# Designs tried in a protein design run: designed miniproteins, single chains, continued (2). Part 53

Each design is a single chain, and the fold is of that chain. pLDDT is the mean over its residues in the fold that is shown.

## One batch from the design tools (miniprotein)

Design m5823
Fold by ESMFold2-Fast:
Structure m5823 (fold): chain A 55 residues (1-55)
Amino acid sequence: SPEIDRVVAEIGRVVADHAERSATLSPGERDELEREADGRIRGLLDRLAALEKAS
């Protein structure tokens, strides 16, 4: 499904962005970035599950 492929690509982008940004951040900033990334990934996984049920 093109919709599923797009969500998977977006998850990959979030993971890559987190890895790049975390390299230059302080521990406190890394914790905040990780919480933000976890929230985004969780939302995308929920969307992926909904798309799988709809197809």
Scores: mean pLDDT 83

Design m5824
Fold by ESMFold2-Fast:
Structure m5824 (fold): chain A 64 residues (1-64)
Amino acid sequence: GGLPSDAEIKRVAGEIYLGLGNYYYSQGKKDETAEAYSEASRLFKEAGDEENAQLAEQKRDEVA
């Protein structure tokens, strides 16, 4: 099998940061939540995953 693509790696990283943002949100850590969702949105955009990028951006805006 081939190695994962750069886009595939970035999509998985975006999913990890989205989960981290959800965790920080549950802890009441607004600044850390916003940072994690911002990283998730950036990674999804770089991966070409516009749907998940928009979701992460919306979640960030909800906590600001």
Scores: mean pLDDT 84

Design m5825
Fold by ESMFold2-Fast:
Structure m5825 (fold): chain A 114 residues (1-114)
Amino acid sequence: MKKFSVGASGGSEKSRQAALDAAKAASDADHVELYIDVETPEAARGAKEGAIELAKALKVDLTVHLDATLETREDAIAAGREVAEETGGELEVEEAVDPVTRERRLRVTVRFKA
């Protein structure tokens, strides 16, 4: 099993687009895993649109992780739900607290099977 993992950190549109393009180019992978930081509502919208496009383009298993803050929590959950509904994926929401910074983080995961 060959897995391809790529991430877009810091919520930048350019970083997010580069990660999506890299995921689309992973034609030899059996499973693609994408990580996107959701630091703004605009990042949630861009991640949603890109994930839906990627899911329709890929013929392999896809997992998308949206890592959100408390401020973007609702935007990330809404984006993940729409991705799951549009593509038939499974939605999972996990809350975590950073043990050092004590920052609350939310991970929204959508899993697709080819």
Scores: mean pLDDT 75

Design m5826
Fold by ESMFold2-Fast:
Structure m5826 (fold): chain A 115 residues (1-115)
Amino acid sequence: DESKLEKIEELARQLVEAAREGDIDKARELVNELSDLVIDFLKSTNNEELQLKAVEIYIDGLIEVALLTDDEELIDLMIERLDEIKAVSTNPKVKLLLGIGIGILRIIRGVKKLV
């Protein structure tokens, strides 16, 4: 469903904009909304190319947010949501990409916690 993929792209853009504006409450809301949409999308399609594309857009958005924000709780929320999606995913390539995303976010979080 290309329409759902377009919605994922749009929510990812809105999330990055909220982080850029420093609206942490809106960013948290959009992380949860985007994560739920990605889970629903992965469950609704057996097309591996579309699954990988959705996960790539999702991870790229979360990485950009992590680089823009100084809010550790927001980064921790993004890691938690990625780990949840990885746990329920059945596609090994999707699991691998989500694992890479978690690794990158943990590195960014670690660097940002340094004084």
Scores: mean pLDDT 88

Design m5827
Fold by ESMFold2-Fast:
Structure m5827 (fold): chain A 95 residues (1-95)
Amino acid sequence: SELEALRARIRELIREILALLGKEVPADASLADLIAALLRAVAAPALAANPDLPEEEVDAEIARVAAAVVARLADVERARQVVAVLEKLLEELKK
C-alpha cells in the first residue's frame, strides 16, 4: 500500500515537471516511460553539445537507466528519497 502510493506520487510529480518543461507524454505512459522522458529532458543540453552521438545508443542507454531506476523503486526507502528529490525539483522549477 505505501509503496503503491509512493510510486503513484512519483508518476504525478514527473508528469507535473514534464508539463512545466513543455514536454508531452501519453496518458497511459508507464513509470519507466515517464522516467525516460525526464532523463531525456535533463540530458537535452549535453546531447545538443554532442550532436555526433548515435541516437540509437542514446535511446538504449536512457531505456536501460530508466529500467534500473524502476527496479530500485521497489524499495520503499528509495521511493521516499525519489519523492523528496522530485518535490524539491518541482518547487524550484515553479520559481
Scores: mean pLDDT 84

Design m5828
Fold by ESMFold2-Fast:
Structure m5828 (fold): chain A 90 residues (1-90)
Amino acid sequence: GKKKKEELLEKLEEAYADPSVSEEMKRYIERVKELIEKGASKEEWRELLEEMLEEIQKKKGVQFDKEEQEEIERKKEEIAEEMAKFMEEL
């Protein structure tokens, strides 16, 4: 339990400190860290993941460069996988 939580938090902190990650993606990383730190319910975790996916879809209507879009998709997949693994450990 706790070791997996700490490992996930470390990965999120690393992603948050990455200068190639968009400020918008960092906002979601911060929210994920808050949920981990407060011991959020599985329902709260699912809600955040759904909100992140909705925001990514919403952004498809905005003029971003290709590199920003690719970064958002990569970090979304990475976070979603780690969240899913963490949820199974709960």
Scores: mean pLDDT 67

Design m5829
Fold by ESMFold2-Fast:
Structure m5829 (fold): chain A 92 residues (1-92)
Amino acid sequence: GMLSDLEAEIEVGIARLLLGVFKLLHNKGIDTSAIAERLLDTVEYIVENAPHNRKALQDVKDILQDLISLTTDDDILARARELLAKVEALLA
């Protein structure tokens, strides 16, 4: 079902928290694969369930761009770029 504006804002907050944890682990040289996958799952959920919420889509675009700039994992990069393309298409 579609997310309400409040539910979308909460999910964006979770995605930001996960990105914060990713950055913390990345800076310490700790494996980020699990946290990156959880972040991408959260972003995908927002894209699928709030496709008309332009504020949430802009926020997850910013999150995806930040993740893409930091990750060295080719699988995470590929998934993040695919989700970014979907977000940009919805914002067009």
Scores: mean pLDDT 91

Design m5830
Fold by ESMFold2-Fast:
Structure m5830 (fold): chain A 68 residues (1-68)
Amino acid sequence: MPSATELRDEAWRRMMEAIRNHASREELEAVVREIEAEFRAREPDMTPEERRQADALLRAMREMVESW
């Protein structure tokens, strides 16, 4: 089971790879939605700090997509 840190690193890697491959805004929205669902599923097993970090990452990703 990936740690919250590994999940965050993988999520960021997926987002950067999609951007590098010239993904559309719709495709980036789908990636963020998948990542959000995974974090939501893991939320009960996270520490308060890990939850804050996950929420911050999701906000940053949504802001990137909104400005895309």
Scores: mean pLDDT 79

Design m5831
Fold by ESMFold2-Fast:
Structure m5831 (fold): chain A 74 residues (1-74)
Amino acid sequence: AAEALAAGRAGDPAAIAPLVALLGSPDPETRRAAAVGLLQIGGAEAFRAVAALHAATTDPATRATIRRYFPLGE
């Protein structure tokens, strides 16, 4: 988890999949750090992965975290 968060902060696209998984974490600090890491990677692939999770997730906290950091449809 810590390695994926660090790679995300460094902008490593290999971190997209593990960071998307961390957006579903029960720990709110981990979810927020994962969202920030994905935002720092940026680009169409990261945005597409985040949008797919936002559409598929049933966890309102995960949806709220994604909405806060990614302007999906705003």
Scores: mean pLDDT 72

Design m5832
Fold by ESMFold2-Fast:
Structure m5832 (fold): chain A 85 residues (1-85)
Amino acid sequence: LQQQIDDDVAEALALIATAVAVNLPGSPEEKAAFIKRVFDRLEPLLSPEAAARVYRRIAEMLRQSGTPELKKLADELERRADELE
């Protein structure tokens, strides 16, 4: 049950973070900082596996944005996901 809840939360968080990254007005730096703040608060509430899945999914979506700052954030999220596994 906890694993399924974590997976559902991971999917929801990935979708929300991606929507913020691509649709919210603001600089790429501001968008990256916002996403980092959200996950700094939520990561302790997720299992390491769920957090890693969220980070990898968001990284994939951010790489498709074409923005250098968001691609740097994607690299950072993938590295953090590797550390959590």
Scores: mean pLDDT 71

Design m5833
Fold by ESMFold2-Fast:
Structure m5833 (fold): chain A 100 residues (1-100)
Amino acid sequence: SMKEKKVEELLREYEILVNEKLALQMVILRLTLPPKEAAEQIKQRVAEADKELEEVRKKVKSLLEEKRYDDAIEFLEKEIERQREEIKKLRKELEELRKG
């Protein structure tokens, strides 16, 4: 259905944003921490991002199996908006680091 396709498109957008956020966090960590400590924190952030993606995928799969397409769309739109706000904050932090 068109709603199922919309859910798939939103889930893909969500995954792209989680990966973008992770990339920004990795850059900031490498600029602010010694190399060994940065590597350890990056490994933890990657594991956290993977867990977050799996939990969201699991939730979406459950809603799709129940044919709750509008709930899946609303859930993903809220999660996408949250990721966009966190990315915006990280971009501002990175700009401040570049100037200081």
Scores: mean pLDDT 90

Design m5834
Fold by ESMFold2-Fast:
Structure m5834 (fold): chain A 88 residues (1-88)
Amino acid sequence: MKEEEFIKKAEEVAPEWARALLAELGIEPTPERVALLAEAIAAGVKEAIRENFALPEPMSTEEFYERALRLAEERLAALLEERAAAAA
């Protein structure tokens, strides 16, 4: 219930989260990198939701957040490397 709202909220706040994560990684937050990271965050959230439905017992809010962020970070690393190479 309200999963679509959570996904839309993630998309709305993803640019702010993208800038914070890029700063943590020591990477310059260009508009293109922020946009790519926002897509990675949305993808990570969707995958976390899918995993949650596959479990016999639902994840806690904290566990869900941790899983979604980890998935987003993994996707971000791959996307940034590919995009940086393409932009050069």
Scores: mean pLDDT 72

Design m5835
Fold by ESMFold2-Fast:
Structure m5835 (fold): chain A 94 residues (1-94)
Amino acid sequence: EAREHLEEAIRYAELGIEYAEQGDGEKAKEYAKEAKRHVEKALELASGEARRNLENALASLELALKRLEQGDLEGAKAALRAAIYQVRAALKAL
């Protein structure tokens, strides 16, 4: 269950990057929020190193959402990529 939430978080974050690349900040924001929801669900189930990596991923997703609110699509993409790497680290630690 935790693994499935993290895989979905990666997929939604990747969609967020794709829509940000197309200049669609509103859809990028919707998908970043979905990624955040899945990270929050996995965080309820995680402990130790996996939990630390997910807390970092949550912070990166919150930064991405802030950048999207500011119209900074490039900053948002960078934060979404950071979140993906942190989620992948959490998957390795599960």
Scores: mean pLDDT 90

Design m5836
Fold by ESMFold2-Fast:
Structure m5836 (fold): chain A 80 residues (1-80)
Amino acid sequence: SLLEKVEKLAKEILEEEPDIEELVAKIQAYAKILGLDVIDEILAEAMAEEEAGDIDERNKKVAEKVVEKLEELIKKKEKE
């Protein structure tokens, strides 16, 4: 499945860059599958919504929202 492919790519990204957050690796995996335009739009929306003072907390919340939005988008696209 497409989601399984994302999980595999995210794991490989983390293997190469172990200092990044797991959710960030998932976003990068989604970008490789869906394209940067889709990721950029969703990331911008999530970043605007989750403007926290601490960059780590902000990035984590943004990544969580981006992954959630992308997962829903994939489910809709796979039905078409």
Scores: mean pLDDT 73

Design m5837
Fold by ESMFold2-Fast:
Structure m5837 (fold): chain A 92 residues (1-92)
Amino acid sequence: SARIEALRARAAAARAELLPLAEEALERGVQEALALAEAADREAQRAAEELRRLAETLPEEEVELRRLERELALLEALTAGVRAALAAADAA
């Protein structure tokens, strides 16, 4: 599926963007960024459980599409949040 391939590429790009920001937040001890990462981990766990239930009724391709869409949304939200937390720390 071209849509699944496009979402995988976007998720990979989002992870690559997040990684250096997450590393900087850890090195600098930015608590707001760390709290966002912990919240994202909990949200990912809840999403994984919901997707497991959906896998009982939906085709595999549809489950993978929903998984990728949720992963991408979570990565994009976390990246924006970490950037904002780092900027706020720089302003203090």
Scores: mean pLDDT 87

Design m5838
Fold by ESMFold2-Fast:
Structure m5838 (fold): chain A 73 residues (1-73)
Amino acid sequence: KEEAEKLREIVVESLRESGVKEGVIDAVRNSLDQLIELGYSAEEIAEMLRVAAQLSKDEKVKKGYERALERFE
């Protein structure tokens, strides 16, 4: 729970550092909040983000996710 919330904050900051628009960052944060409320662990969310990074056509979003995963491992 606490680790998943920490991963959420790392993702938000990494997306911001990568130049992603605030509206997109808010949508991602809300999605991560829903996953945390459903009981997904930080490790499970990290795997979902790895897949999302691979599938993303937005290079800034992809870079933000990759940066977040590098910080979290």
Scores: mean pLDDT 85

Design m5839
Fold by ESMFold2-Fast:
Structure m5839 (fold): chain A 75 residues (1-75)
Amino acid sequence: LSPEEREALLLEAMRRGSAMIAALRRALTGDEYEAAVRELGELTRRALQAISRGDLAAAEAHMAEAERLAQKALA
Protein backbone atom coordinates (compact mmCIF):
# COMPACT_ATOMS: atom_id res chain seq x y z
CA LEU A 1 0.00 0.00 0.00
CA SER A 2 1.56 3.32 -1.10
CA PRO A 3 1.63 6.34 1.25
CA GLU A 4 -0.82 8.12 -1.07
CA GLU A 5 -3.23 5.16 -1.08
CA ARG A 6 -3.00 4.92 2.73
CA GLU A 7 -3.71 8.64 3.15
CA ALA A 8 -6.69 8.46 0.77
CA LEU A 9 -8.16 5.51 2.69
CA LEU A 10 -7.67 7.26 6.05
CA LEU A 11 -9.38 10.43 4.79
CA GLU A 12 -12.27 8.41 3.31
CA ALA A 13 -12.80 6.45 6.55
CA MET A 14 -12.78 9.68 8.59
CA ARG A 15 -15.23 11.31 6.15
CA ARG A 16 -17.61 8.33 6.34
CA GLY A 17 -17.42 8.25 10.14
CA SER A 18 -18.15 11.97 10.43
CA ALA A 19 -21.13 11.67 8.07
CA MET A 20 -22.61 8.80 10.11
CA ILE A 21 -22.20 10.73 13.39
CA ALA A 22 -23.89 13.79 11.84
CA ALA A 23 -26.82 11.62 10.71
CA LEU A 24 -27.16 10.06 14.19
CA ARG A 25 -27.11 13.53 15.78
CA ARG A 26 -30.16 14.51 13.70
CA ALA A 27 -32.13 11.30 14.40
CA LEU A 28 -31.32 10.34 18.03
CA THR A 29 -31.25 12.08 21.42
CA GLY A 30 -30.07 11.31 24.93
CA ASP A 31 -28.67 7.94 25.92
CA GLU A 32 -29.43 6.31 22.54
CA TYR A 33 -27.39 8.94 20.72
CA GLU A 34 -24.50 8.72 23.20
CA ALA A 35 -24.37 4.90 23.00
CA ALA A 36 -24.52 4.86 19.18
CA VAL A 37 -21.86 7.58 18.81
CA ARG A 38 -19.51 5.80 21.25
CA GLU A 39 -19.81 2.47 19.40
CA LEU A 40 -19.53 4.08 15.94
CA GLY A 41 -16.52 6.12 17.09
CA GLU A 42 -14.79 3.00 18.38
CA LEU A 43 -15.42 1.10 15.11
CA THR A 44 -14.12 4.06 13.07
CA ARG A 45 -10.98 4.28 15.23
CA ARG A 46 -10.36 0.53 14.76
CA ALA A 47 -10.76 0.95 10.99
CA LEU A 48 -8.22 3.82 10.97
CA GLN A 49 -5.75 1.71 12.98
CA ALA A 50 -6.22 -1.22 10.57
CA ILE A 51 -5.57 1.02 7.54
CA SER A 52 -2.44 2.41 9.23
CA ARG A 53 -1.02 -1.13 9.58
CA GLY A 54 -2.14 -2.18 6.06
CA ASP A 55 -4.91 -4.55 7.20
CA LEU A 56 -7.55 -3.54 4.67
CA ALA A 57 -9.76 -6.59 5.36
CA ALA A 58 -10.06 -5.63 9.04
CA ALA A 59 -10.65 -1.97 8.09
CA GLU A 60 -13.49 -2.94 5.71
CA ALA A 61 -15.05 -5.19 8.38
CA HIS A 62 -15.01 -2.38 10.97
CA MET A 63 -16.48 0.17 8.55
CA ALA A 64 -19.17 -2.29 7.41
CA GLU A 65 -20.15 -2.83 11.07
CA ALA A 66 -20.25 0.95 11.62
CA GLU A 67 -22.51 1.33 8.56
CA ARG A 68 -24.83 -1.45 9.81
CA LEU A 69 -25.03 0.25 13.23
CA ALA A 70 -25.85 3.64 11.69
CA GLN A 71 -28.40 2.10 9.28
CA LYS A 72 -30.18 0.28 12.13
CA ALA A 73 -30.24 3.42 14.30
CA LEU A 74 -31.70 5.48 11.43
CA ALA A 75 -34.37 2.92 10.50
Scores: mean pLDDT 83

Design m5840
Fold by ESMFold2-Fast:
Structure m5840 (fold): chain A 84 residues (1-84)
Amino acid sequence: MTAEEIAELLAEAAKKHNGRLTPEDFVEVLKRLGVPEEKARRASAAFADEDGYLTLEQAAAAVGLMTGIDPQEILEAIKKLLEK
């Protein structure tokens, strides 16, 4: 599992909500990355803001923790995808 694969899934999910992810969209991303649903739901809840959304930075940090991939590498890959 690469930072680029993770970035692609996160960038696609964020397009639905003006650059942010719902907890539900984030759970679906984590499930596609092989994270068990219960762990995905817990991570989503822990990193969501007061409005229940995750920024791309928060999502990258959570995925980094779950996968052992550097969150900065994930964020750089997201920037490349969004730059077009």
Scores: mean pLDDT 78

Design m5841
Fold by ESMFold2-Fast:
Structure m5841 (fold): chain A 117 residues (1-117)
Amino acid sequence: SLLEKALAIIEKNFDKIVAEVEATHDYKTASETQKKYLIFAALVEEAAKALGIDSSSSLRDQVAVIAASVVVLGKYYGVDLNNEEQLTEFIRETLFLDEGWELLLTEILRAVKELLA
């Protein structure tokens, strides 16, 4: 599936992407929340680029690269991805999602659960 392809790309490139992000001035001067977002954004960009996904792609395709990035990054930060409250809070904080983004949050949660099954 697209989810499994995105996960494989992110897992393969994770250490390299983290090292590249951590070397930037933006990362070194960022808050802890901003640091998580910078790594998250770089993971999404790498998977999206490899799979030909952009902002004009379907919500489902965009959610696949987001969900895969959430899974890998969540494990890296020690989030219990099987705990729905911890997972939801991690997604909200990492992506800066407010109450207006409930549809996107719901689709990300579904895709993450599919990857963990």
Scores: mean pLDDT 87

Design m5842
Fold by ESMFold2-Fast:
Formats: C-alpha cells, structure tokens, sequence
Structure m5842 (fold): chain A 75 residues (1-75)
C-alpha cells in the first residue's frame, strides 16, 4: 500500500519541517523543489492510490509553508 516514493515523500516532509523550525531557508527551498519533482514522478506512474496519498502529504507541506509565511509576515 505505501510505496517507496510515498515513504520518501513523508521523509522529505519531516525534513522540511525541521528546516523551517531552524529557519534554514536554503534547505527548505531545496526540499520543496525535491518534493515537487517527486510528486510529478508519482503522478506520471498513473497509480490513483499513490497519487491520492501524495496529494495528502503535499497538502500538509503546503499548510506548513503557509504557517511559516504567516509567522514571518506578522513579525
């Protein structure tokens, strides 16, 4: 059910959270690019279940980045 690609995506999401908490913008930007590329690869496989799970993880990434941006704008 969980593919290696989905597990990698989850690992990248966790690393992104750590980079954001450390205010390491360079690493965070690199991780976002890797996540986007991996999502594209998953979509190319045509596996509906894998695509759905990737979408869920990407939504969490987007929420994390939105929260970080809001904090910086408020400050």
Amino acid sequence: MLSPNLRRLEELRKRLREAVERRDYETAEELVLEINRLVGEIEATGDAEEIRQAGRLLDEVTRLMDEAEARYEAE
Scores: mean pLDDT 76

Design m5843
Fold by ESMFold2-Fast:
Structure m5843 (fold): chain A 70 residues (1-70)
Amino acid sequence: SAAAEARARGVVDRMAGLPREALEEAAARTLASLPAEYRPELRAAFDAVAAGDLERAVALLTALIERALA
C-alpha cells in the first residue's frame, strides 16, 4: 500500500542518514528484539541500506510492514 511504502521510505531515509557504526548497531538491536520469522527479511533490508540500494530496502520493508499489519 502507499501508506506502507511511505512508512518504509521514512525508516530507510533515517537509516541511510546514520553513520555505518550506528546502522550496524541498530540492525543488531532490531534483529535481536524481533521474532525469528521477521529476521531474514529485516536483515535483507538492512543489508540493502548498507549497500546503498535504498529502493530495494524500501521494497523489502514495505512487504514486511504489509505482512505484519495483515
Scores: mean pLDDT 78

Design m5844
Fold by ESMFold2-Fast:
Structure m5844 (fold): chain A 65 residues (1-65)
Amino acid sequence: SLDAELARLQAEFRELDAEVKKLNEEIMKSTDPEEIEKLRQKILELMDRGNELADRKAALVEQRR
């Protein structure tokens, strides 16, 4: 069902938010520029995935109309 798919997407968004928070904590704890850059790249990858999930959610919402 569409509701089940939306619930799955919401769960994936929550997981991405939690991972971004964890990576930001790692950045705050790190003093190594190379490590910080790698963590920033991981955050960018998660943001790209979040945008893909947002597009999927928009498509499902339109399908209900």
Scores: mean pLDDT 83

Design m5845
Fold by ESMFold2-Fast:
Structure m5845 (fold): chain A 80 residues (1-80)
Amino acid sequence: MNVEDILRRLERGERGSDIVRELLKNKSLTEDQLRVIFENSDREERFKALNVVTKNGDWQTVLLASRAYSEAVKKEQAKL
């Protein structure tokens, strides 16, 4: 699943936390996918997606998710 597939699923109303759970199960979750999910989710769903990673991901995935989450929050704050 590439970034464009994730964007289409989010636009169809799928929850970012559900997409993250699927990608973790398939061991295919990348930093670019996490960034897209966090940047295109509301605050509540973004937090839920981060929580799915921290509960189910390995240490490397948790580190990538923490970085992507921080960057998404900074981008939101920069938009007024």
Scores: mean pLDDT 81

Design m5846
Fold by ESMFold2-Fast:
Structure m5846 (fold): chain A 64 residues (1-64)
Amino acid sequence: SQQALDLINQSRDLARQAILRGNLGLASRSVRLSLQSLQQLQQGNVQLAIDLAQQSIDLARQGL
């Protein structure tokens, strides 16, 4: 879904910003959740993909 893709794209941008700030631990966890979100979306699990992408965003934001 477009909502899930938009959230995944946001999580990737925020993870990059966390890396640039030196928060590698939060960034790596965020990237892992973003990849899991994409995998769930590919399997048709849209709600789980949204939930994982949101968790990814929340972790990356903590690194900002």
Scores: mean pLDDT 86

Design m5847
Fold by ESMFold2-Fast:
Structure m5847 (fold): chain A 62 residues (1-62)
Amino acid sequence: TDAEKARIVAEMEKLAGELSTKRAQLAAETDPDKQAELRAEIVELMKRIQELSDRYAALDAA
């Protein structure tokens, strides 16, 4: 539905903002343990954005 598409877009925008913030934090981080943690969080955010993108594409094709 259009409402579901709108929710997916809003969630993707939120996650994209979080991803941008985490990438900036990683670029400034000098602690290897914190760098590893930030990289893991970035991978998880990217995975979630991809899942939402795939769901949006499926709804858009219908």
Scores: mean pLDDT 87

Design m5848
Fold by ESMFold2-Fast:
Structure m5848 (fold): chain A 69 residues (1-69)
Amino acid sequence: GMSREELEKALEAARNAESAAQVRAVAHELGKQGVLSPEEEREARRLADAGRIDEARELLVKALEKALS
């Protein structure tokens, strides 16, 4: 699992993600670390590939905020 510091850095990266590539990079790391389920990781990638960056970013932020609570 990710440390609290790693989760906070990932949250900053997610909040600042402006491109599909940036969203995919964060989603992949969070999926690898078990912060995202495989379904959530696929959905974040799908939204990013569709150009729905704001929605993809919101999904990542919500998952990270839940992990930090």
Scores: mean pLDDT 89

Design m5849
Fold by ESMFold2-Fast:
Formats: structure tokens, C-alpha cells, sequence
Structure m5849 (fold): chain A 76 residues (1-76)
């Protein structure tokens, strides 16, 4: 699977993005693009991801970021 986020977020930014995804997935997608987290991703893929984050209430962003970090660590 392709990673949706390529830049690590600070804990505060992670919480903020999660809240935005629940309240307004379109704003969450815009915020992520402004931060460069999804450079090169389609707007539809990003919006779909934000809807999932908002719908599940799960810490999906933290899970995705940890997955990316583990992949980088295991590439040794």
C-alpha cells in the first residue's frame, strides 16, 4: 500500500489534524496539503483518507506515521 503521509507530524499537529478530519475532512485535506504531507497525492485519495480518520475515531494518523517509521527503520 502507498503511504498517504510522508512527513512526520508533531504530537500537537497530529491531534489537530485528527480533530479537523472529524469536523471537516475537506479542511483537514487542505491543512495536510499546506504542510506538504501529501505532495503528489490526488485530492480524492487524501479526502477519502481524512473521511476514514474522522469516521473511525481511531488514531489512524498515529498508526500510519508509525507504519512509515517502521518501514524506514527496517529498510536497513
Amino acid sequence: MEPLLEVRLDPDEHVRLGRLAREDPEEAARWARERGLVRGRSEEDLLDFMRIVGDTGEDVLARELRRQEERARRAR
Scores: mean pLDDT 62

Design m5850
Fold by ESMFold2-Fast:
Structure m5850 (fold): chain A 71 residues (1-71)
Amino acid sequence: SLEGVARVVRGSTSNAGVEIETPEGTIRGDVVGNLGPGTFEVRSEDDGRRYRVTMHPEAGGAEGPAEVTEL
């Protein structure tokens, strides 16, 4: 898992466009699944890779630190 900063850049958390800054680069994609409070699945717009993103705090708003895991 990577540490990053996730932000909602378009729409709601259940069907949102997101941008995630990680040490390995920026992931841009859409939320394709809600896995629970503060946890969602993102599909990359560039290559279709799937990521699990967990926001910190779990009830946090549209921007904050997140744990990112490639699926």
Scores: mean pLDDT 73

Design m5851
Fold by ESMFold2-Fast:
Formats: structure tokens, C-alpha cells, sequence
Structure m5851 (fold): chain A 100 residues (1-100)
């Protein structure tokens, strides 16, 4: 669990917008104790942050399977202010998990 938390924190600061969006979704799953799903989003986000274009397609497919495709696309297509707001919320969600 601590390793996933540290990875999400790093990914929320990624220069890659899609990696940040995936990290926001991972943080939301971690808050819900859905650790396996959070881990999968983190693994895909790390690959996206490293520039793997195939990871982007895999993430979109996984988001669709989890019913989060619309939320993921909204995060990617949001303006910078809206994305930064969601990053701040995700960081707060991670802080709540660390207090457990």
C-alpha cells in the first residue's frame, strides 16, 4: 500500500496530462479500498509517463471496462484549472488513505 501511495503522488506531478488523469482515478480507487484496480491504473499511468503510446490505449480500454471512460476523457479534456483542482482533490484522498 505505501508503495502505491508514493507512486500516485509522483504521477500526480507528472508533466504528462494523461498520466495525471490516470493517477487521479487510481487515488479515487485507493480511497474506496479497491487496491487491485488502483494498482492497475498506477501501472498504466507509469508507462504513459514514460512515453508508451500503447499504455494510453490500454488505460482507455480499462477505464471503459470500469465504467470510467467518460470521467477519464473529461479529465484529459478539462482546462488546466479544472485538472489542477482534481489533482488537489486526489492528493487529499491519498492523505486520507495515509491516515488509516
Amino acid sequence: MKEIIEKIKKLLESPNRKARAAAILAANYLLRDEFDKAKKFVELAEKIAKGDPNAEKKLEKFAKEEGLLEEYKELINSDDLELEFNIALAAMNIAVVELR
Scores: mean pLDDT 83

Design m5852
Fold by ESMFold2-Fast:
Structure m5852 (fold): chain A 79 residues (1-79)
Amino acid sequence: SLLEELERLQERLAELGARYYELVKANAPPEELAKVLREMARLVRRAKELLSQLIEDPELRKKAEEYLEKLIKHLEEEA
């Protein structure tokens, strides 16, 4: 289901966030940090697609899409 896919994306994003934190602590090369941020952006983009299908309220859907698009841009700019 779409909800189960969203739950798996949330779990994967949490794992990537933890990995990013550990890489920062280890003073990993910028290229390794960028790879994690790009993967996170890809997953957030997929979550946006799923949430757009799950959210029935047009105003709430628009706010969610705008928030996630800003998050995607931030992740891509930091990469």
Scores: mean pLDDT 87

Design m5853
Fold by ESMFold2-Fast:
Structure m5853 (fold): chain A 61 residues (1-61)
Amino acid sequence: TTLKAKIALVLAGRDEPLTEEEIMERLGLPESQLPKVRATLDELEAEGLVRRENGGYRLVR
């Protein structure tokens, strides 16, 4: 399972946006992985699967 798929699963079924920090916590990832999570969120946003909302991120679908 890719990091993209893991992030998408965390965001799935959420009515409210999640911050980068909340995504990290839910995935159980160390702080050292934050740049990788940010890069993956940027890729998901470029693909139209995720959008920024109110300081966080949510799944478009």
Scores: mean pLDDT 79

Design m5854
Fold by ESMFold2-Fast:
Structure m5854 (fold): chain A 81 residues (1-81)
Amino acid sequence: MAAELRDILLTLVDTLYKLGILTEDEVKRLLELIRQERYAEAIRELEKALKKLYKQDGDPSTISAMGIDLAAARFLYDQLS
């Protein structure tokens, strides 16, 4: 559902910001994409951020959990289309 997709994306943005992977400007851009329902673009940007966390030797369990959330977001986005 659109609300469920939005909640997953907002949670991922917040988590990646708290981990220092997203800058304040990147958070603002992602929140605007989500507001505009540009979910495919938001998902792509979050996938890039997760890849950055992986390259910075981020915690594997956290990366795995966020990867599952991104997969769920992609699935929900496909259901809205």
Scores: mean pLDDT 83

Design m5855
Fold by ESMFold2-Fast:
Structure m5855 (fold): chain A 98 residues (1-98)
Amino acid sequence: MEEIYNEVVKLMKEGLSVEEAIDKVAEKHGITREEVRNAVLEYLIKKYGKEKVEKAMTAILVLLNDPRISREEAIEFVAKKFGISKIDAEILLYLTGI
């Protein structure tokens, strides 16, 4: 779990989107994109706790229901409010399916 999460984060820091990072990690390990998504979500739950992760994901959905709020603004707000990294907030946004 942690190794898959670390590889996704490394690729995102190198400028890949969350989707591109997940695809590359899935290909490298010979697993599905869904298995990478599940591994990353499980690690974030372990890192922050299930309640904080669920609240952060709900906050992203509420913020992005307003078309005046950008994805970047939602990521920054959630990262600051919940005390999670900007990269982790970006991953959670991707996992909401929006």
Scores: mean pLDDT 87

Design m5856
Fold by ESMFold2-Fast:
Structure m5856 (fold): chain A 120 residues (1-120)
Amino acid sequence: SEEDLAELVAQAREIARRLMNGDEEVKEQILKGLDKALKEKMTPREAALLIVASLVLDDEEVQRKVLELFEKYKNDPEFKETLRAILRGLGLPDELIDKLLENPSLEVFREAGEAIRARL
């Protein structure tokens, strides 16, 4: 629902803000979440939220895990639409969102992370 997507956007924004403020507990939760998502089945919505929240971390290990998680879910239409909706809700330009979804790379994930940080 639209209400569920708005809640996901608000959750992604809050997690991103906490990570930018150096919340080590939230960072540890995100790292554990990424490891779990790579080993176990996660819902497309949970995977999209985890990716968006993780994009603000200027951490090469996190960026690599985010790319691996994206590759795992990239053919799921619910994942792509949820990720697009959250990124739009955070204020990213459509051109950058399209680049992220169609040509994912560590460089594009870094660019997206910088764009999210600038909007928090």
Scores: mean pLDDT 82

